# Designed miniproteins, single chains, continued (4), part 18

Each design is a single chain, and the fold is of that chain. pLDDT is the mean over its residues in the fold that is shown.

## One batch from the design tools (miniprotein)

Design m12595
Fold by ESMFold2-Fast:
Structure m12595 (fold): chain A 87 residues (1-87)
Amino acid sequence: MLQELFNETGELESEALKNVVAGKKTPETVENYKKLAELNRQMAEYFRQQAKKLEVSDPRRALAYEIVADLYLGIAEAAEKEIEKIK
């Protein structure tokens, strides 16, 4: 699951970046950014859930997962801002 989510996110990001660099503001570019935002939010939720499970047994690892979740959330929010610029 996590590996599949990571690979899908990377593919969509590469495709979206190619379209932006080419100056092509197409409906497909907006859709790719939407998917990228959703996938990164799913990753953030995954790591946040793992952090909660580890709070008692491994608080250091829980903190590391919270940091990773915040990073993925930041990527999702950045993608959402790009959608607003393209619309």
Scores: mean pLDDT 72

Design m12596
Fold by ESMFold2-Fast:
Structure m12596 (fold): chain A 81 residues (1-81)
Amino acid sequence: VSQETLDLEVEVALVEIEIAIAKKYMDKFPEESLNLLKKAIERLRELIERAEKSGNTPVADAAQRLLEEAEKLRKEVEEKL
């Protein structure tokens, strides 16, 4: 495992934690959760581009799945506002 691969994997894991926090608090703090999800979505798009450029398909696939989950949660939060 290269240092670049590990760095991308750590960044994906951190975004996954952010999405989990937003999901946990979306009913009590919908505006704050929406802001967190929007930032996570932007970061995931950047991570997908970086992973694809480096040929890191597993990280790109993981980030793509998290992006789909984050976008779904964002829509759910927006419907509650």
Scores: mean pLDDT 84

Design m12597
Fold by ESMFold2-Fast:
Structure m12597 (fold): chain A 99 residues (1-99)
Amino acid sequence: MPTRVAELTLNKKTTATRFGLPTYVYDSDEEIEKKVNSLTNLPPEVKEEVLAQLKAGRLPDYTVEITFEKGKIHLKLEYTEGEVAPEPKVVSNPHPAPA
C-alpha cells in the first residue's frame, strides 16, 4: 500500500491547563504552518487536519510515534492512501505474536 510518512519537530514551550484540561503549547501558529507546509509527502487535506489539531494543542490523528527531547517534540506522521485510519505497523515477522 502507498504509505506516506512525514516527520515533524516542534518546540515545546510548556504544558498548560486550559478549561481544566492539559494542553500542550508548541511553536506559534506561524511556525507550525511553516513546518507543516514543508511536508511534501502529505495530501493538502491531511496537512489541514494536522495543522488544525496542532493549533488546538492536540496531537494529530496521524501521529504514529512521539518522542520528547529537551524543549522539543518529534512527531512521526503516517498516512495510507485510500484509508480512513492510519496503519502504523508493518509486520515483517511471518509469525506474528497474535495468532
Scores: mean pLDDT 64

Design m12598
Fold by ESMFold2-Fast:
Structure m12598 (fold): chain A 74 residues (1-74)
Amino acid sequence: SKEIKKEIVKELQEMGIADFSAFDEDQQLKLAEIIVDGIEISVELYEKHGIKTKELEKLKEFLKKVKEIKKKYG
């Protein structure tokens, strides 16, 4: 859904995870999807290797927000 991806772009920017100012709307939506997939993989790898950082917790909070956004629009 376009609305789900727009909310994800907003959260990525508000949490300071990504900046989309150089990209058009269609590029922002595609990049948001790629970034979410990359964060999911990164979190799995960090947890597998026993890494515990504030950055990991921030990424986990972001993924929780993504899940709630998908639930809101699904």
Scores: mean pLDDT 85

Design m12599
Fold by ESMFold2-Fast:
Structure m12599 (fold): chain A 94 residues (1-94)
Amino acid sequence: SVIDRVLAQFERLLARLVADPSLSPEERHDLAERAILGAYSTLKRARDEEGLVSEEEVEAALREMAARAHELLGIPEARLEAVLAQAKGLEAYY
């Protein structure tokens, strides 16, 4: 499924970010946040244009990605909640 693919791609990114000694903690944080926003864009298109996923499935996938970024990179939960709120806020204007 598109969700399984997105989640698998995100897990591969997290593994690379953890293993890369050239990246600062802030750079890992920024790359993970951008990946979550990019995944949201992909899942939103699959929901709105292709009918492949429900709104509930998109929300669940975003929450799973946020939880994994918190677990593996130590990104504060409040920061990840702000990223998810930003993504949702953009929908209110379109």
Scores: mean pLDDT 80

Design m12600
Fold by ESMFold2-Fast:
Structure m12600 (fold): chain A 70 residues (1-70)
Amino acid sequence: SSLEELRRKYEKAREEFRKRLETEDMRKKVLQASSDGGYYLGYALNKYPQMKDTGDFALKKGKEFEEEAK
């Protein structure tokens, strides 16, 4: 179905985003920025370590909207 294909596309995009956040380099930079006074940057990532909650929210709302539209 078209909704199933749309969902798969978003799942793939979300998985790619998750892998980017798992990179050792990015995580290390955030930790060093936090220890060196980059408190707000470190705080933001520590609060939402993979930021997938925002992605999940967007995907869920998108799916709900598509279902309501049909």
Scores: mean pLDDT 53

Design m12601
Fold by ESMFold2-Fast:
Structure m12601 (fold): chain A 66 residues (1-66)
Amino acid sequence: MAEAEAAKAAADQAMADAMRQSEELNSKGRALFEAGNYEEGKQLQVEAMELSTRAMRAYLETRAAL
């Protein structure tokens, strides 16, 4: 079904985008740790983890609906 194919493609793209954003946040967090900004660095790492978890959940939900 075209709708199911579109939903899967959208989920794959959203997952890829979220992984890229998560990696960017982790890189920023690492740079903040190196600069001595531990609180901000920790916060960005938490945001990266939440972003990747949310993306994975959405992907699995799309797969379960197909």
Scores: mean pLDDT 80

Design m12602
Fold by ESMFold2-Fast:
Parts: structure tokens; sequence; C-alpha cells
Structure m12602 (fold): chain A 80 residues (1-80)
């Protein structure tokens, strides 16, 4: 279980890194809120995808992961 989750986390970090770096650059240069929100939504989508995968691999954590997914979906709606 721990090893499986660590693999999902590593894959998420690798995919999220270039988007997170771009987001940091946009914030640093004072980009528009619309541009910042667009990249945050992309990061949220990647995190939801990773949590859904983790849920399939660790069904014993499904309830906890579903709560995290719901919170991320709510956050995404606020940014749209």
Amino acid sequence: TREVIAEVEREFRERAKPIAEKLEELIKKGASQEEINELQIKLIDLKIEALERAKKLAPEKAEELDKMIEKLKELKKELE
C-alpha cells in the first residue's frame, strides 16, 4: 500500500512539476488572475486523476480519497 501510493505521488510530482514551475513564474511576474487560475485548474485536474488512481490501488482509503477529490472539485469550481 505505502509503496503503491509513493509511486502515484512520484508520477504526479513529475507531471505537475512543469505546470507548478510555470505557475510560480506567472505569480512572480504579476500575471493576470485568469492566467494563474488556468494553471491552478490544470494542477487540480492532475491531482484528481492521481487520487482516482490511488483509490483504485488502495480501496481501503477510498472514503478519505473521495473527500479530497470533492474538495479539489469545489476548489476548481471557484477558479472557473
Scores: mean pLDDT 80

Design m12603
Fold by ESMFold2-Fast:
Structure m12603 (fold): chain A 89 residues (1-89)
Amino acid sequence: SLEEALAKIEELKAKLVEYLKTTLDEETFKRVEEELNKIVELIKKGDLESAKKLALEVLQELRAEGLEEVGTLVGIAVQEMIKLYEEGL
């Protein structure tokens, strides 16, 4: 169900946030957490195209800062969230 999919997306988001909090400096973490919150809200609204664009922007910013591995993990997590949403429809 969509309700179960949204619950799994929130759980995946919480796990990603805890990883980011332990991996990134405070300023970078706050920025990425805010962007991740926007991505998740776009997914919940069914605006998957805007969610993908914002995730790519976050990936590019993290790559520019030498954090490509973290950016890749964020990208994978967002792709999984989108898949959960689509399968929940």
Scores: mean pLDDT 88

Design m12604
Fold by ESMFold2-Fast:
Structure m12604 (fold): chain A 102 residues (1-102)
Amino acid sequence: EPLELTPRQRELAEAAKKGAEEAVKEYEKETGVKLTIKEVLARPAGPTTLLFVVTVENEEGAVGTDAVLLDTATATPEEAYEAGYEAAKDAAERALAKAKAA
């Protein structure tokens, strides 16, 4: 099991996760490709840093992963949401690229 997050880290992780979920839905709508979030990981990466990792899978089983670092001292939930959104969008593009290569 991952290390327990502080309330602050949990707040940012949940915001980033919501951003990731919206990005996947938007990308699916724009591309017509069915996508699923396979895994979300949030871990302390330093005294004031949270690592957020998202893995996205398409129907062919191709996966894409991306990660962002969030500054827990200064980041807002809105910034965390945007970071998670962009990470998931990049992960989705990586999954799509792998599917085209197969």
Scores: mean pLDDT 80

Design m12605
Fold by ESMFold2-Fast:
Structure m12605 (fold): chain A 77 residues (1-77)
Amino acid sequence: DIEEENKILEEFVELMAQHAAYLYGDKVISERDKYIADHPDDTPDNQQLQDMRNTILDNKKKFQEKRAKWKELWAKK
């Protein structure tokens, strides 16, 4: 049981790390900088930022759903 608990915890920690990397990783900065460099005189409206935010929120929701499932599994067993 302790071994199984450690495996689930490690998987959860890895999932958290992936989520954090997605939110604050170099890829987000790189994509922003690339877009600005390619379109210096034609900056997008708030729409691009809104779409990016919606994508982040959707991924956060999926993460929380997985977390809730994990939590229920432990509460049930």
Scores: mean pLDDT 60

Design m12606
Fold by ESMFold2-Fast:
Structure m12606 (fold): chain A 63 residues (1-63)
Amino acid sequence: MRRIWAVATPEALERAREAAERLEREHGAEVTIIEAPSKEEAIRIALELKKEHPDVGVAVVAE
């Protein structure tokens, strides 16, 4: 089962939601959206998630 974590800034939440819906529809992926207050924090969270779960897809969504 493909699992993806999308770490998004507040201004990018709408785009993250749309991308998640598309990935779930096209690839059967389970997408979890995580909100971060800044692009720098989103990158930091994404790196930690990838380190803990190297087999899981992680994306940063920011303007």
Scores: mean pLDDT 79

Design m12607
Fold by ESMFold2-Fast:
Structure m12607 (fold): chain A 97 residues (1-97)
Amino acid sequence: SLKEKKKELIKKGIELIKKLKNGDTSKIKELLEVLKELIKLTEKDPKSREKAIAHFEELVEKLVKEKKYEKLIEYAERFVISEAKKLGIDLTKEDLE
């Protein structure tokens, strides 16, 4: 189901965020793919979806180029927490440690 698919992507996002927090920058590309898939499943309007994905990709590319991994992690954490909350999952930053 759509809800189960979103939950699996949230779980995968959490795992990838934890790895990135521990210095594994090789997981950035996989994390981006997971977050883009969450946007695709969450945003109902095609135009808003395209804009959200484009904005996210531009932000990630900029942060990676500037080696601002802490800001990338913070953005990803906030996004995953927000998406989890929409599914009734009370996820905190502590759950991402």
Scores: mean pLDDT 81

Design m12608
Fold by ESMFold2-Fast:
Structure m12608 (fold): chain A 56 residues (1-56)
Amino acid sequence: MTVEELYEEGKIDEAIEKLKTIYQGLYPDQTLSDEYIKANFKEIIEKINKGEKIEL
């Protein structure tokens, strides 16, 4: 199940945890807070799909 599928099914906490794990695997030098992920969920997915790092 993808992060997007979890989010669409209302499994928000599971979607956040999975997205956090994926992002940390790609960019281990940058940690995103759970609050940031929740507020910027779609933006983070878009950035990952584009191969771009989040600007904090």
Scores: mean pLDDT 78

Design m12609
Fold by ESMFold2-Fast:
Structure m12609 (fold): chain A 73 residues (1-73)
Amino acid sequence: SLFSHVFTLYTEDGVKVKITLTMTADGQIVGVSVERSKTPPVPYPLSFFEGSAPMSPEAKKLIQKLVSEELKK
C-alpha cells in the first residue's frame, strides 16, 4: 500500500510551496510532487509542524529535509 504526506510552506519572498510525498509501507519513496504558487508577500517561513498531525520520526526527518531543500531554491 502507498501513503501520501502533504506539507505546505511559505518562502520569505511569499511563494507558497506544496509538496506531496508518496511512500510505500517500508518507507521507499515512489513519488514526489511539488506545486508552487504566488501569494501575497509573507515575511517568514511557516513551520511545518504547527497544527500538524503526529507522524513517525523518520517521516518527519524526511519531510524536514525536503522542506529545507525547497527553501534553498
Scores: mean pLDDT 60

Design m12610
Fold by ESMFold2-Fast:
Structure m12610 (fold): chain A 68 residues (1-68)
Amino acid sequence: MLDELLARMESLVRQLEQATSVKEIATLLAEIRRVTKEALAIDPNNERAKQLLKRAEEIALAKVEQLQ
């Protein structure tokens, strides 16, 4: 279960890296946050989940700023 959630997060982060619209970025970031919450409910100290969320937030911020 946890490994599947982490794999889902990694897939969503890859999609976020390729996203080109504010709506797509916002939708993917919301989904990453939802999956991260589920992963941290299983393992609150999961470093990988925390790092993937941080990376996603940094990518989203940079992309949205570039598009505005």
Scores: mean pLDDT 84

Design m12611
Fold by ESMFold2-Fast:
Structure m12611 (fold): chain A 75 residues (1-75)
Amino acid sequence: MSELQKKLLEFIEKKGSVTYEEAAKELNISLGTAKRIADELVKEGKIVKIKRGNKTYYISKELLDKAIKDFEEKL
């Protein structure tokens, strides 16, 4: 994993969810570069891509899995 991918993953984990625009601003990179790196992390199973209306959000896979486990554990 590249240093830029690690920085994006850490940012997403810290925030819980981010948009392409937020990632681009935080890492000081182009929107296209942010999208490419985020999509690569999705392919690696480290984050999840979710569409809500006209916006696309990236969410930490670890936080999502923990939320799902919490729902199952309290059945």
Scores: mean pLDDT 76

Design m12612
Fold by ESMFold2-Fast:
Structure m12612 (fold): chain A 80 residues (1-80)
Amino acid sequence: SELEEVISYFVKKAVQKLMELILEGAETVPFDKLKEILDEYVKELNKALERVKSEGLTKEQADELIDKIYEKAKERMKEI
């Protein structure tokens, strides 16, 4: 039950941040480069979600992982 709550939180936050990246990137980044950044973002999230499931990470640890992945994607958008 606790694991299901952490997974639900992870997915909701990850989707919210993904939408924010798409909206910001659509105005500032060429589509091909935005697609590359979004593909890497999703790949990193899938790895983080596997860690949440396999290691039994807390909501706080899951939150920190998503924030780190989001910040990395934002930095990539600024380099273009």
Scores: mean pLDDT 85

Design m12613
Fold by ESMFold2-Fast:
Structure m12613 (fold): chain A 59 residues (1-59)
Amino acid sequence: SMEEFAKELVEMTPLERLKKILEFRDKLQAEHGPEEARRKLQEFDTLIAKEIAKKYKEK
């Protein structure tokens, strides 16, 4: 799921995270087209932000 992927990305280094996000973007664009891919990436950015916030709250 996107939530699981966001959790994994939060634990990665910045460079690894960037590579994975670019791969995910390209996959979404190929599967859903550019407009839908942009919407899904925006939702994904929100999920990453929530996982970061959750990590800080649970510390």
Scores: mean pLDDT 75

Design m12614
Fold by ESMFold2-Fast:
Structure m12614 (fold): chain A 54 residues (1-54)
Amino acid sequence: VIKSVEEAREEISKFTVGAVRSVKDVAPGVSRLTFVDGSTLDVPTSLVDEVVKL
């Protein structure tokens, strides 16, 4: 689980070029993003809205 905004930013920037294919809640307050290239990223649910709206 990504614990800091800085850590989330670095991971998201690496995968932001790939569109988000699906979002799934995997634990309370944690969501898993799956990108079109098959990459996954676990982020705090509060950050999902910011990533998806990019």
Scores: mean pLDDT 65

Design m12615
Fold by ESMFold2-Fast:
Structure m12615 (fold): chain A 86 residues (1-86)
Amino acid sequence: MEKKKQAEELLKKAEQLRKEGIMVGAEYSMKTMGYVAQAIAARSDPAKRQAYLDKAAALQEEGNRKIAELEEKAKKARDEAEKVLS
């Protein structure tokens, strides 16, 4: 019985991390698109346009890193749950 409870808690943790990853992805996507829109608006100023594109690229990289970290944590929780149930 204790093994089932431990596995259930680990699977719940994995699901929470998966949902958090979706939320993080949506947040960073919206912020990145905001800077892309700013770059389009600044098309008459190449320096400003490039600065906004650089900010968008930096946000995309940061978001991807955070999502990858959450996915790794979720995978570890699922793997531990499988070991507990076996």
Scores: mean pLDDT 84

Design m12616
Fold by ESMFold2-Fast:
Structure m12616 (fold): chain A 83 residues (1-83)
Amino acid sequence: LSPELQRDVWEGLGLIFAGVMKIMTKGASEEVKKKGEEAVEAFRRYLEAVLRGDEKEAREEKERMRKYLEEMDKLLEEEKKKK
């Protein structure tokens, strides 16, 4: 893997790790867990695309991962406001 690809993978791992830690530390609902699982699955597909050299699929899956993480964060914020 090139240094640029290694950095991009580490950034993605950091985002997923932060998302998982939010779920584990705050006691997330089933909806939040479902979005977290979707983000993890998108990240897995991103890694597979990177390993195959499929730049288009890698971009699409990384964007999908970010979207699921954003939706997860919105759900967590809404749940926090209801308490």
Scores: mean pLDDT 78

Design m12617
Fold by ESMFold2-Fast:
Structure m12617 (fold): chain A 71 residues (1-71)
Amino acid sequence: EKIIEELQKTLGLSKEAAEYVVKTVDLGEKATRDNTEIHKEIVKNARKAMEIDGITPGELGLALQLAKELK
């Protein structure tokens, strides 16, 4: 996947962490209305991305922004 490869190359994320970043962005795009379950899944996937590579919330924010721009 193009976005996963760019996250790995640009930010040094593992493939697994990059996959969770992409899932977080995809869920965010789907969360256009009040949907508690999708919002919980967004938070869960974001936390997994941070846990896998030990990245900070600031680094996660940068990764999410880059993934959105690459779409």
Scores: mean pLDDT 75

Design m12618
Fold by ESMFold2-Fast:
Structure m12618 (fold): chain A 86 residues (1-86)
Amino acid sequence: SPVEELRAFAEEMRERGAPSAALLVIETALEAFEEYRDDPERVERVVRALEALAEDMRREGADEKTVRAIEEAVERLREAVERLKA
């Protein structure tokens, strides 16, 4: 399921040593996805918010590792949203 795949992704990020800030963002996004999976528009807003966050963090000079982890989470969430619409 998309939720299980997102959980596996979060675990993988932790194993790779992703920064705590990135893990918190990913976990928060996963909670929103689980809660709002019956409302794809809300989930899509979460994806857009994460994209904006990654862009802001890059502009403010955040660590590349943190930005990349969030960008990968966005990609995984987009895949999950596509499956919800199918």
Scores: mean pLDDT 75

Design m12619
Fold by ESMFold2-Fast:
Parts: sequence; C-alpha cells; structure tokens
Structure m12619 (fold): chain A 87 residues (1-87)
Amino acid sequence: SLYEQGLKAIDEGRYEEAVEYAAQLLKQGDIQRAIDLLERVAAKIKASSDPETQQIIDVQVQGLKALMEGDFEKAEEYRKKLQELLA
C-alpha cells in the first residue's frame, strides 16, 4: 500500500519520497494516512532541530493538517501563529 511504502521511506530516511506518498494518498482521499505520514516526517526532522525550529515545524504541520481536514478557521489561526514566530 502507499501508506506502507511511505512508512518504509521514512524508516530509510527518504523523506521527500514519503511526502510524495502522502500526496498520492491525498489524491485518493485518504486524508488521515496522508496527515500521519507528514507528521512522522516532521517529527524526524524536528528531532535534530533547535527549539525555535521545532516550534516553527510544529505550527506548520498543525496548519497543514487543519487545511487537509477542511478546518479553514483553525488553519488561519496557525498561519497567524507562524507569522508571529517568523517576525
């Protein structure tokens, strides 16, 4: 499955391929598995980042998750939070 291929790509450090598998899951309407793969990729990148970068990654992931779930109000809240962190 695309989800299993995405998990394997993450385990092997192939994060760009994992993101492409997440995009394919989105095109198929499997929003929750796409979000799961993107959160896992973000967690791996975040683990080797400083606290400021970790916070920026977290806000970006939460905003993207809200957009993918159709929660545009919550997505806008995270967009504003990202602007505050980057100011």
Scores: mean pLDDT 81

Design m12620
Fold by ESMFold2-Fast:
Structure m12620 (fold): chain A 84 residues (1-84)
Amino acid sequence: MEEKKKFLEKLASQKEYLEEHREEMIEELVAEGVSEEVAEKIVELVEEITRIAEEAAKGKIEPEEAMEKIEKLLEEMRRLAEEA
């Protein structure tokens, strides 16, 4: 439980950095061969992951529930990146 909470707090702490570097993340994904549309969707999924992590860090949802939701989003990101 405590280890999952620390992980979620670490993810939440990256939210501001991701918001500030959104454009750069899209450009990096496009440089890796991902289309701009798919890159934007991947970044949106990353933003959703950090939002869920922030809610868990604030105690709004259980760490277990947050981890389950994050894993589903990560799988969707991997699928989009692989099929791009």
Scores: mean pLDDT 78

Design m12621
Fold by ESMFold2-Fast:
Structure m12621 (fold): chain A 62 residues (1-62)
Amino acid sequence: MSKEEMLKKAAEAAAKGESAGAAAGVGQTIRLHGPTPEALKALEAAKAGDAKAAAEYARKGA
C-alpha cells in the first residue's frame, strides 16, 4: 500500500472520529515510508484525540 493510500485511510478514520485508528494508520505510514512533518503532526493530533486536526494533517501528508 502506498504512503498516499495509507494517509488517506488514516484521514478517513480521523474524519469519522476514530482517533485510535487514525493514530495506528499514521504510525504505520511513518514506520514504512519515513516521518514527514505532516505525518508526525497527524500522529500527535490523533494521540491527543483531536480527530479534526489529525484528518487535516494526514490529508496534507498524502
Scores: mean pLDDT 75

Design m12622
Fold by ESMFold2-Fast:
Structure m12622 (fold): chain A 115 residues (1-115)
Amino acid sequence: SLSEEDREILEEFIKELKELREKYESGEINEEEFILELNKIAKKYLPKLKNRELRLLAASYTIHFALEVLKNSLSVDDLVATYSFIADLDPSDVRRTFEELKGLSLEEIEKILLS
């Protein structure tokens, strides 16, 4: 079961990602600025998750989030390399978890993270 500390970290992480999406979709920031801020948010939250399985899910969620928001402009391989490095995870494990989450909405992945 998800700890209260991990729940709080994930809720703040998801909140900051949603605020970042709103800034991008409103035109306040461009794609380059979005990627820089996304990486900053990931660096702030992902290393705080001590549970490896939860960190894999959160890193994979971040990749799905970036692809959904920026649509067809990002390399999955580059995102896997970036977020595996930030989360201190093996890129092959992040890639596998990313593939397992395919076909789920961001809202469905959020429910898995918070369960």
Scores: mean pLDDT 89

Design m12623
Fold by ESMFold2-Fast:
Structure m12623 (fold): chain A 94 residues (1-94)
Amino acid sequence: MKEKAYEELVKAAREFAERLRPYLTPEQVDAFRKALEDAIKKAIEENDPEKLLETLEMGVQAVIDSVPEEYRDEAQAAGDELVKKAKEIIEKYK
């Protein structure tokens, strides 16, 4: 069941990174995707849903802050959707 939570969270993180692809370089997208996937994996291994959410929120904000200012509102909306989806996934697999 932790494996299913990991798969769904990684998928959500990848969808977030892909939504930002027009506003970021391919190298930035790959780096952010890897950082989010690594953070999700570590937090799930530690079995700490609160730390997982805090780590995701911080990681998402760092990505948004890297997007040019003119696209930041769009990036913030995508980040908010990822965080909401992550909360739903965590709740589902409790």
Scores: mean pLDDT 78

Design m12624
Fold by ESMFold2-Fast:
Structure m12624 (fold): chain A 62 residues (1-62)
Amino acid sequence: MDAGEAAYRAGLAADDAAGAAASAGMWNKEHGGPEKGRRAYLAGAKAPTAEEAARASQEAAS
């Protein structure tokens, strides 16, 4: 794929990762519960790039 397509897909993947982390947090109260999931989502949303969004979401979820 070309660079533009790759970047776009990376952006979508990062957004999906943030959403998945938030959902996981909501369903796993023993592992930080909904608050941890919310933090993961917000961390991803605040990131200026797709790569940072995925990284921030994973860091916040962990």
Scores: mean pLDDT 54

Design m12625
Fold by ESMFold2-Fast:
Structure m12625 (fold): chain A 56 residues (1-56)
Amino acid sequence: MEEYEKAKEQLKKFYEKSIENAKARGDERLVQKIKEGYEISLKILDARAERGEKLL
């Protein structure tokens, strides 16, 4: 699904930027929390795509 690929890439870019910002501040705990949130968000996105829900 093209919509799924686009949503996945947007999610990845958003989290990568957040991780870079946290690393720049030296906040390693925030980096870990953001990485965990990204993994959960990907699982939710995958589940929504499996159900044929609108992603964008």
Scores: mean pLDDT 80

Design m12626
Fold by ESMFold2-Fast:
Structure m12626 (fold): chain A 88 residues (1-88)
Amino acid sequence: DPEMQKRYEENKQLYEQLKELEENNTPEAQKKREELIDELSRKLADYIMELSEKLGFLKGSKEERERLFNELTETLRKILEETLEELK
């Protein structure tokens, strides 16, 4: 799927930008890192949700799907933060 491939490449580029910011301890770099973690976490969660919907795994109300999206976003954010911490 070309759209899913495009999202994958966008997410990969954001992750590379995050890795480059890890060695910079300025307040500006820390703010950019937080913004990129937030953006990447949301985009990864959206990607997983779209794949799950296409595979027929997503059932339930709009509210339930929104809750799952928020939980995935928070989980992915923590995973990204922990992964970047271990790379130091």
Scores: mean pLDDT 76

Design m12627
Fold by ESMFold2-Fast:
Structure m12627 (fold): chain A 89 residues (1-89)
Amino acid sequence: MSPEIQQALQRASDGITKLVNATAGLHSLEEAREGAELMKEAADEAVRIGDQEAVKAILSAARNTLKVAEKNEEVRKLVEEVLAHIEEL
């Protein structure tokens, strides 16, 4: 795995943590927005590199995060925006 793809996957992981913690009330909505941007940036990088397995992994992680975010409408909207972004890539 390239260092660039490792960085992209780490960025996605950091984004998921912010979104999941915001759903649980442990992070602010601003931190949730930062998490959504990290996931979008991770997907953009994976697509730029051409690593389809990394793109699929990030998409799967976003779908799993959406299920968790069902408890918080504002965080859910942010995850839906992430999914829309990835699906347009």
Scores: mean pLDDT 86

Design m12628
Fold by ESMFold2-Fast:
Structure m12628 (fold): chain A 72 residues (1-72)
Amino acid sequence: SLSEEIGKIAKELGYNLDKGLTELISNLILDYLSKNIFSITEQELAKDPGLLPFAGVIKDIFEEYLKKLKEE
């Protein structure tokens, strides 16, 4: 599943995410992909108060996920 892949990527990048945060990030990435968004900035993520503390983490995971997709 996407959430399992995101959890693996987060761990590889050195982030310690609980299951709830991993599911949240997975759902955000699915939403971005459904809208054909393949690049996101920390500044754009930081506009959402709920995402502000995790803006850099979300950006890093999303970029690594897209990189892995291109390398398949």
Scores: mean pLDDT 82

Design m12629
Fold by ESMFold2-Fast:
Structure m12629 (fold): chain A 88 residues (1-88)
Amino acid sequence: SPLEEQLRADLANLKKGAEELKKEVEEALKNKASDLEISILEFRLLSELSAAWVLSEIARKRGYEELAREAEELAEELKKLLEELKKK
């Protein structure tokens, strides 16, 4: 369906954003990033996590179980990145 295709495109964009955030978190942890830089990364991770969670809920309500599962997996990856950043 057109809606499923749009949600798949949205998930692909969120995955790309997550890959970029993962690199930035790794750089921040390596390079003793400032408190401000860490706070900005935390906010961006929380925003991406929220989007992945919302996409999962929409997909589930529409019966797109595979898409919902992939979005939930992305949310768990983002949550782990956030926890790693907060330990710094």
Scores: mean pLDDT 87

Design m12630
Fold by ESMFold2-Fast:
Structure m12630 (fold): chain A 70 residues (1-70)
Amino acid sequence: KIEEVRKKSMDLLGQSNLQTQRDLQQSQAEMQRDKALGEQRYREVQQQGSDQSSKIGQQMSKEIKKVEES
């Protein structure tokens, strides 16, 4: 009967919607993890750059002072 086919279609849609919600939740969790990892790597690179620049600046300041004091 047509009514049974419609009921089965409704049940399939319900199951599909629940699966989509689960997949969306998993995708959101994965994106948040990837974003956190990306942000951490970005900060690490920024920190390394800042540390290197500071080291060069300190070394140059030391050399300049030696020349000025000599």
Scores: mean pLDDT 79

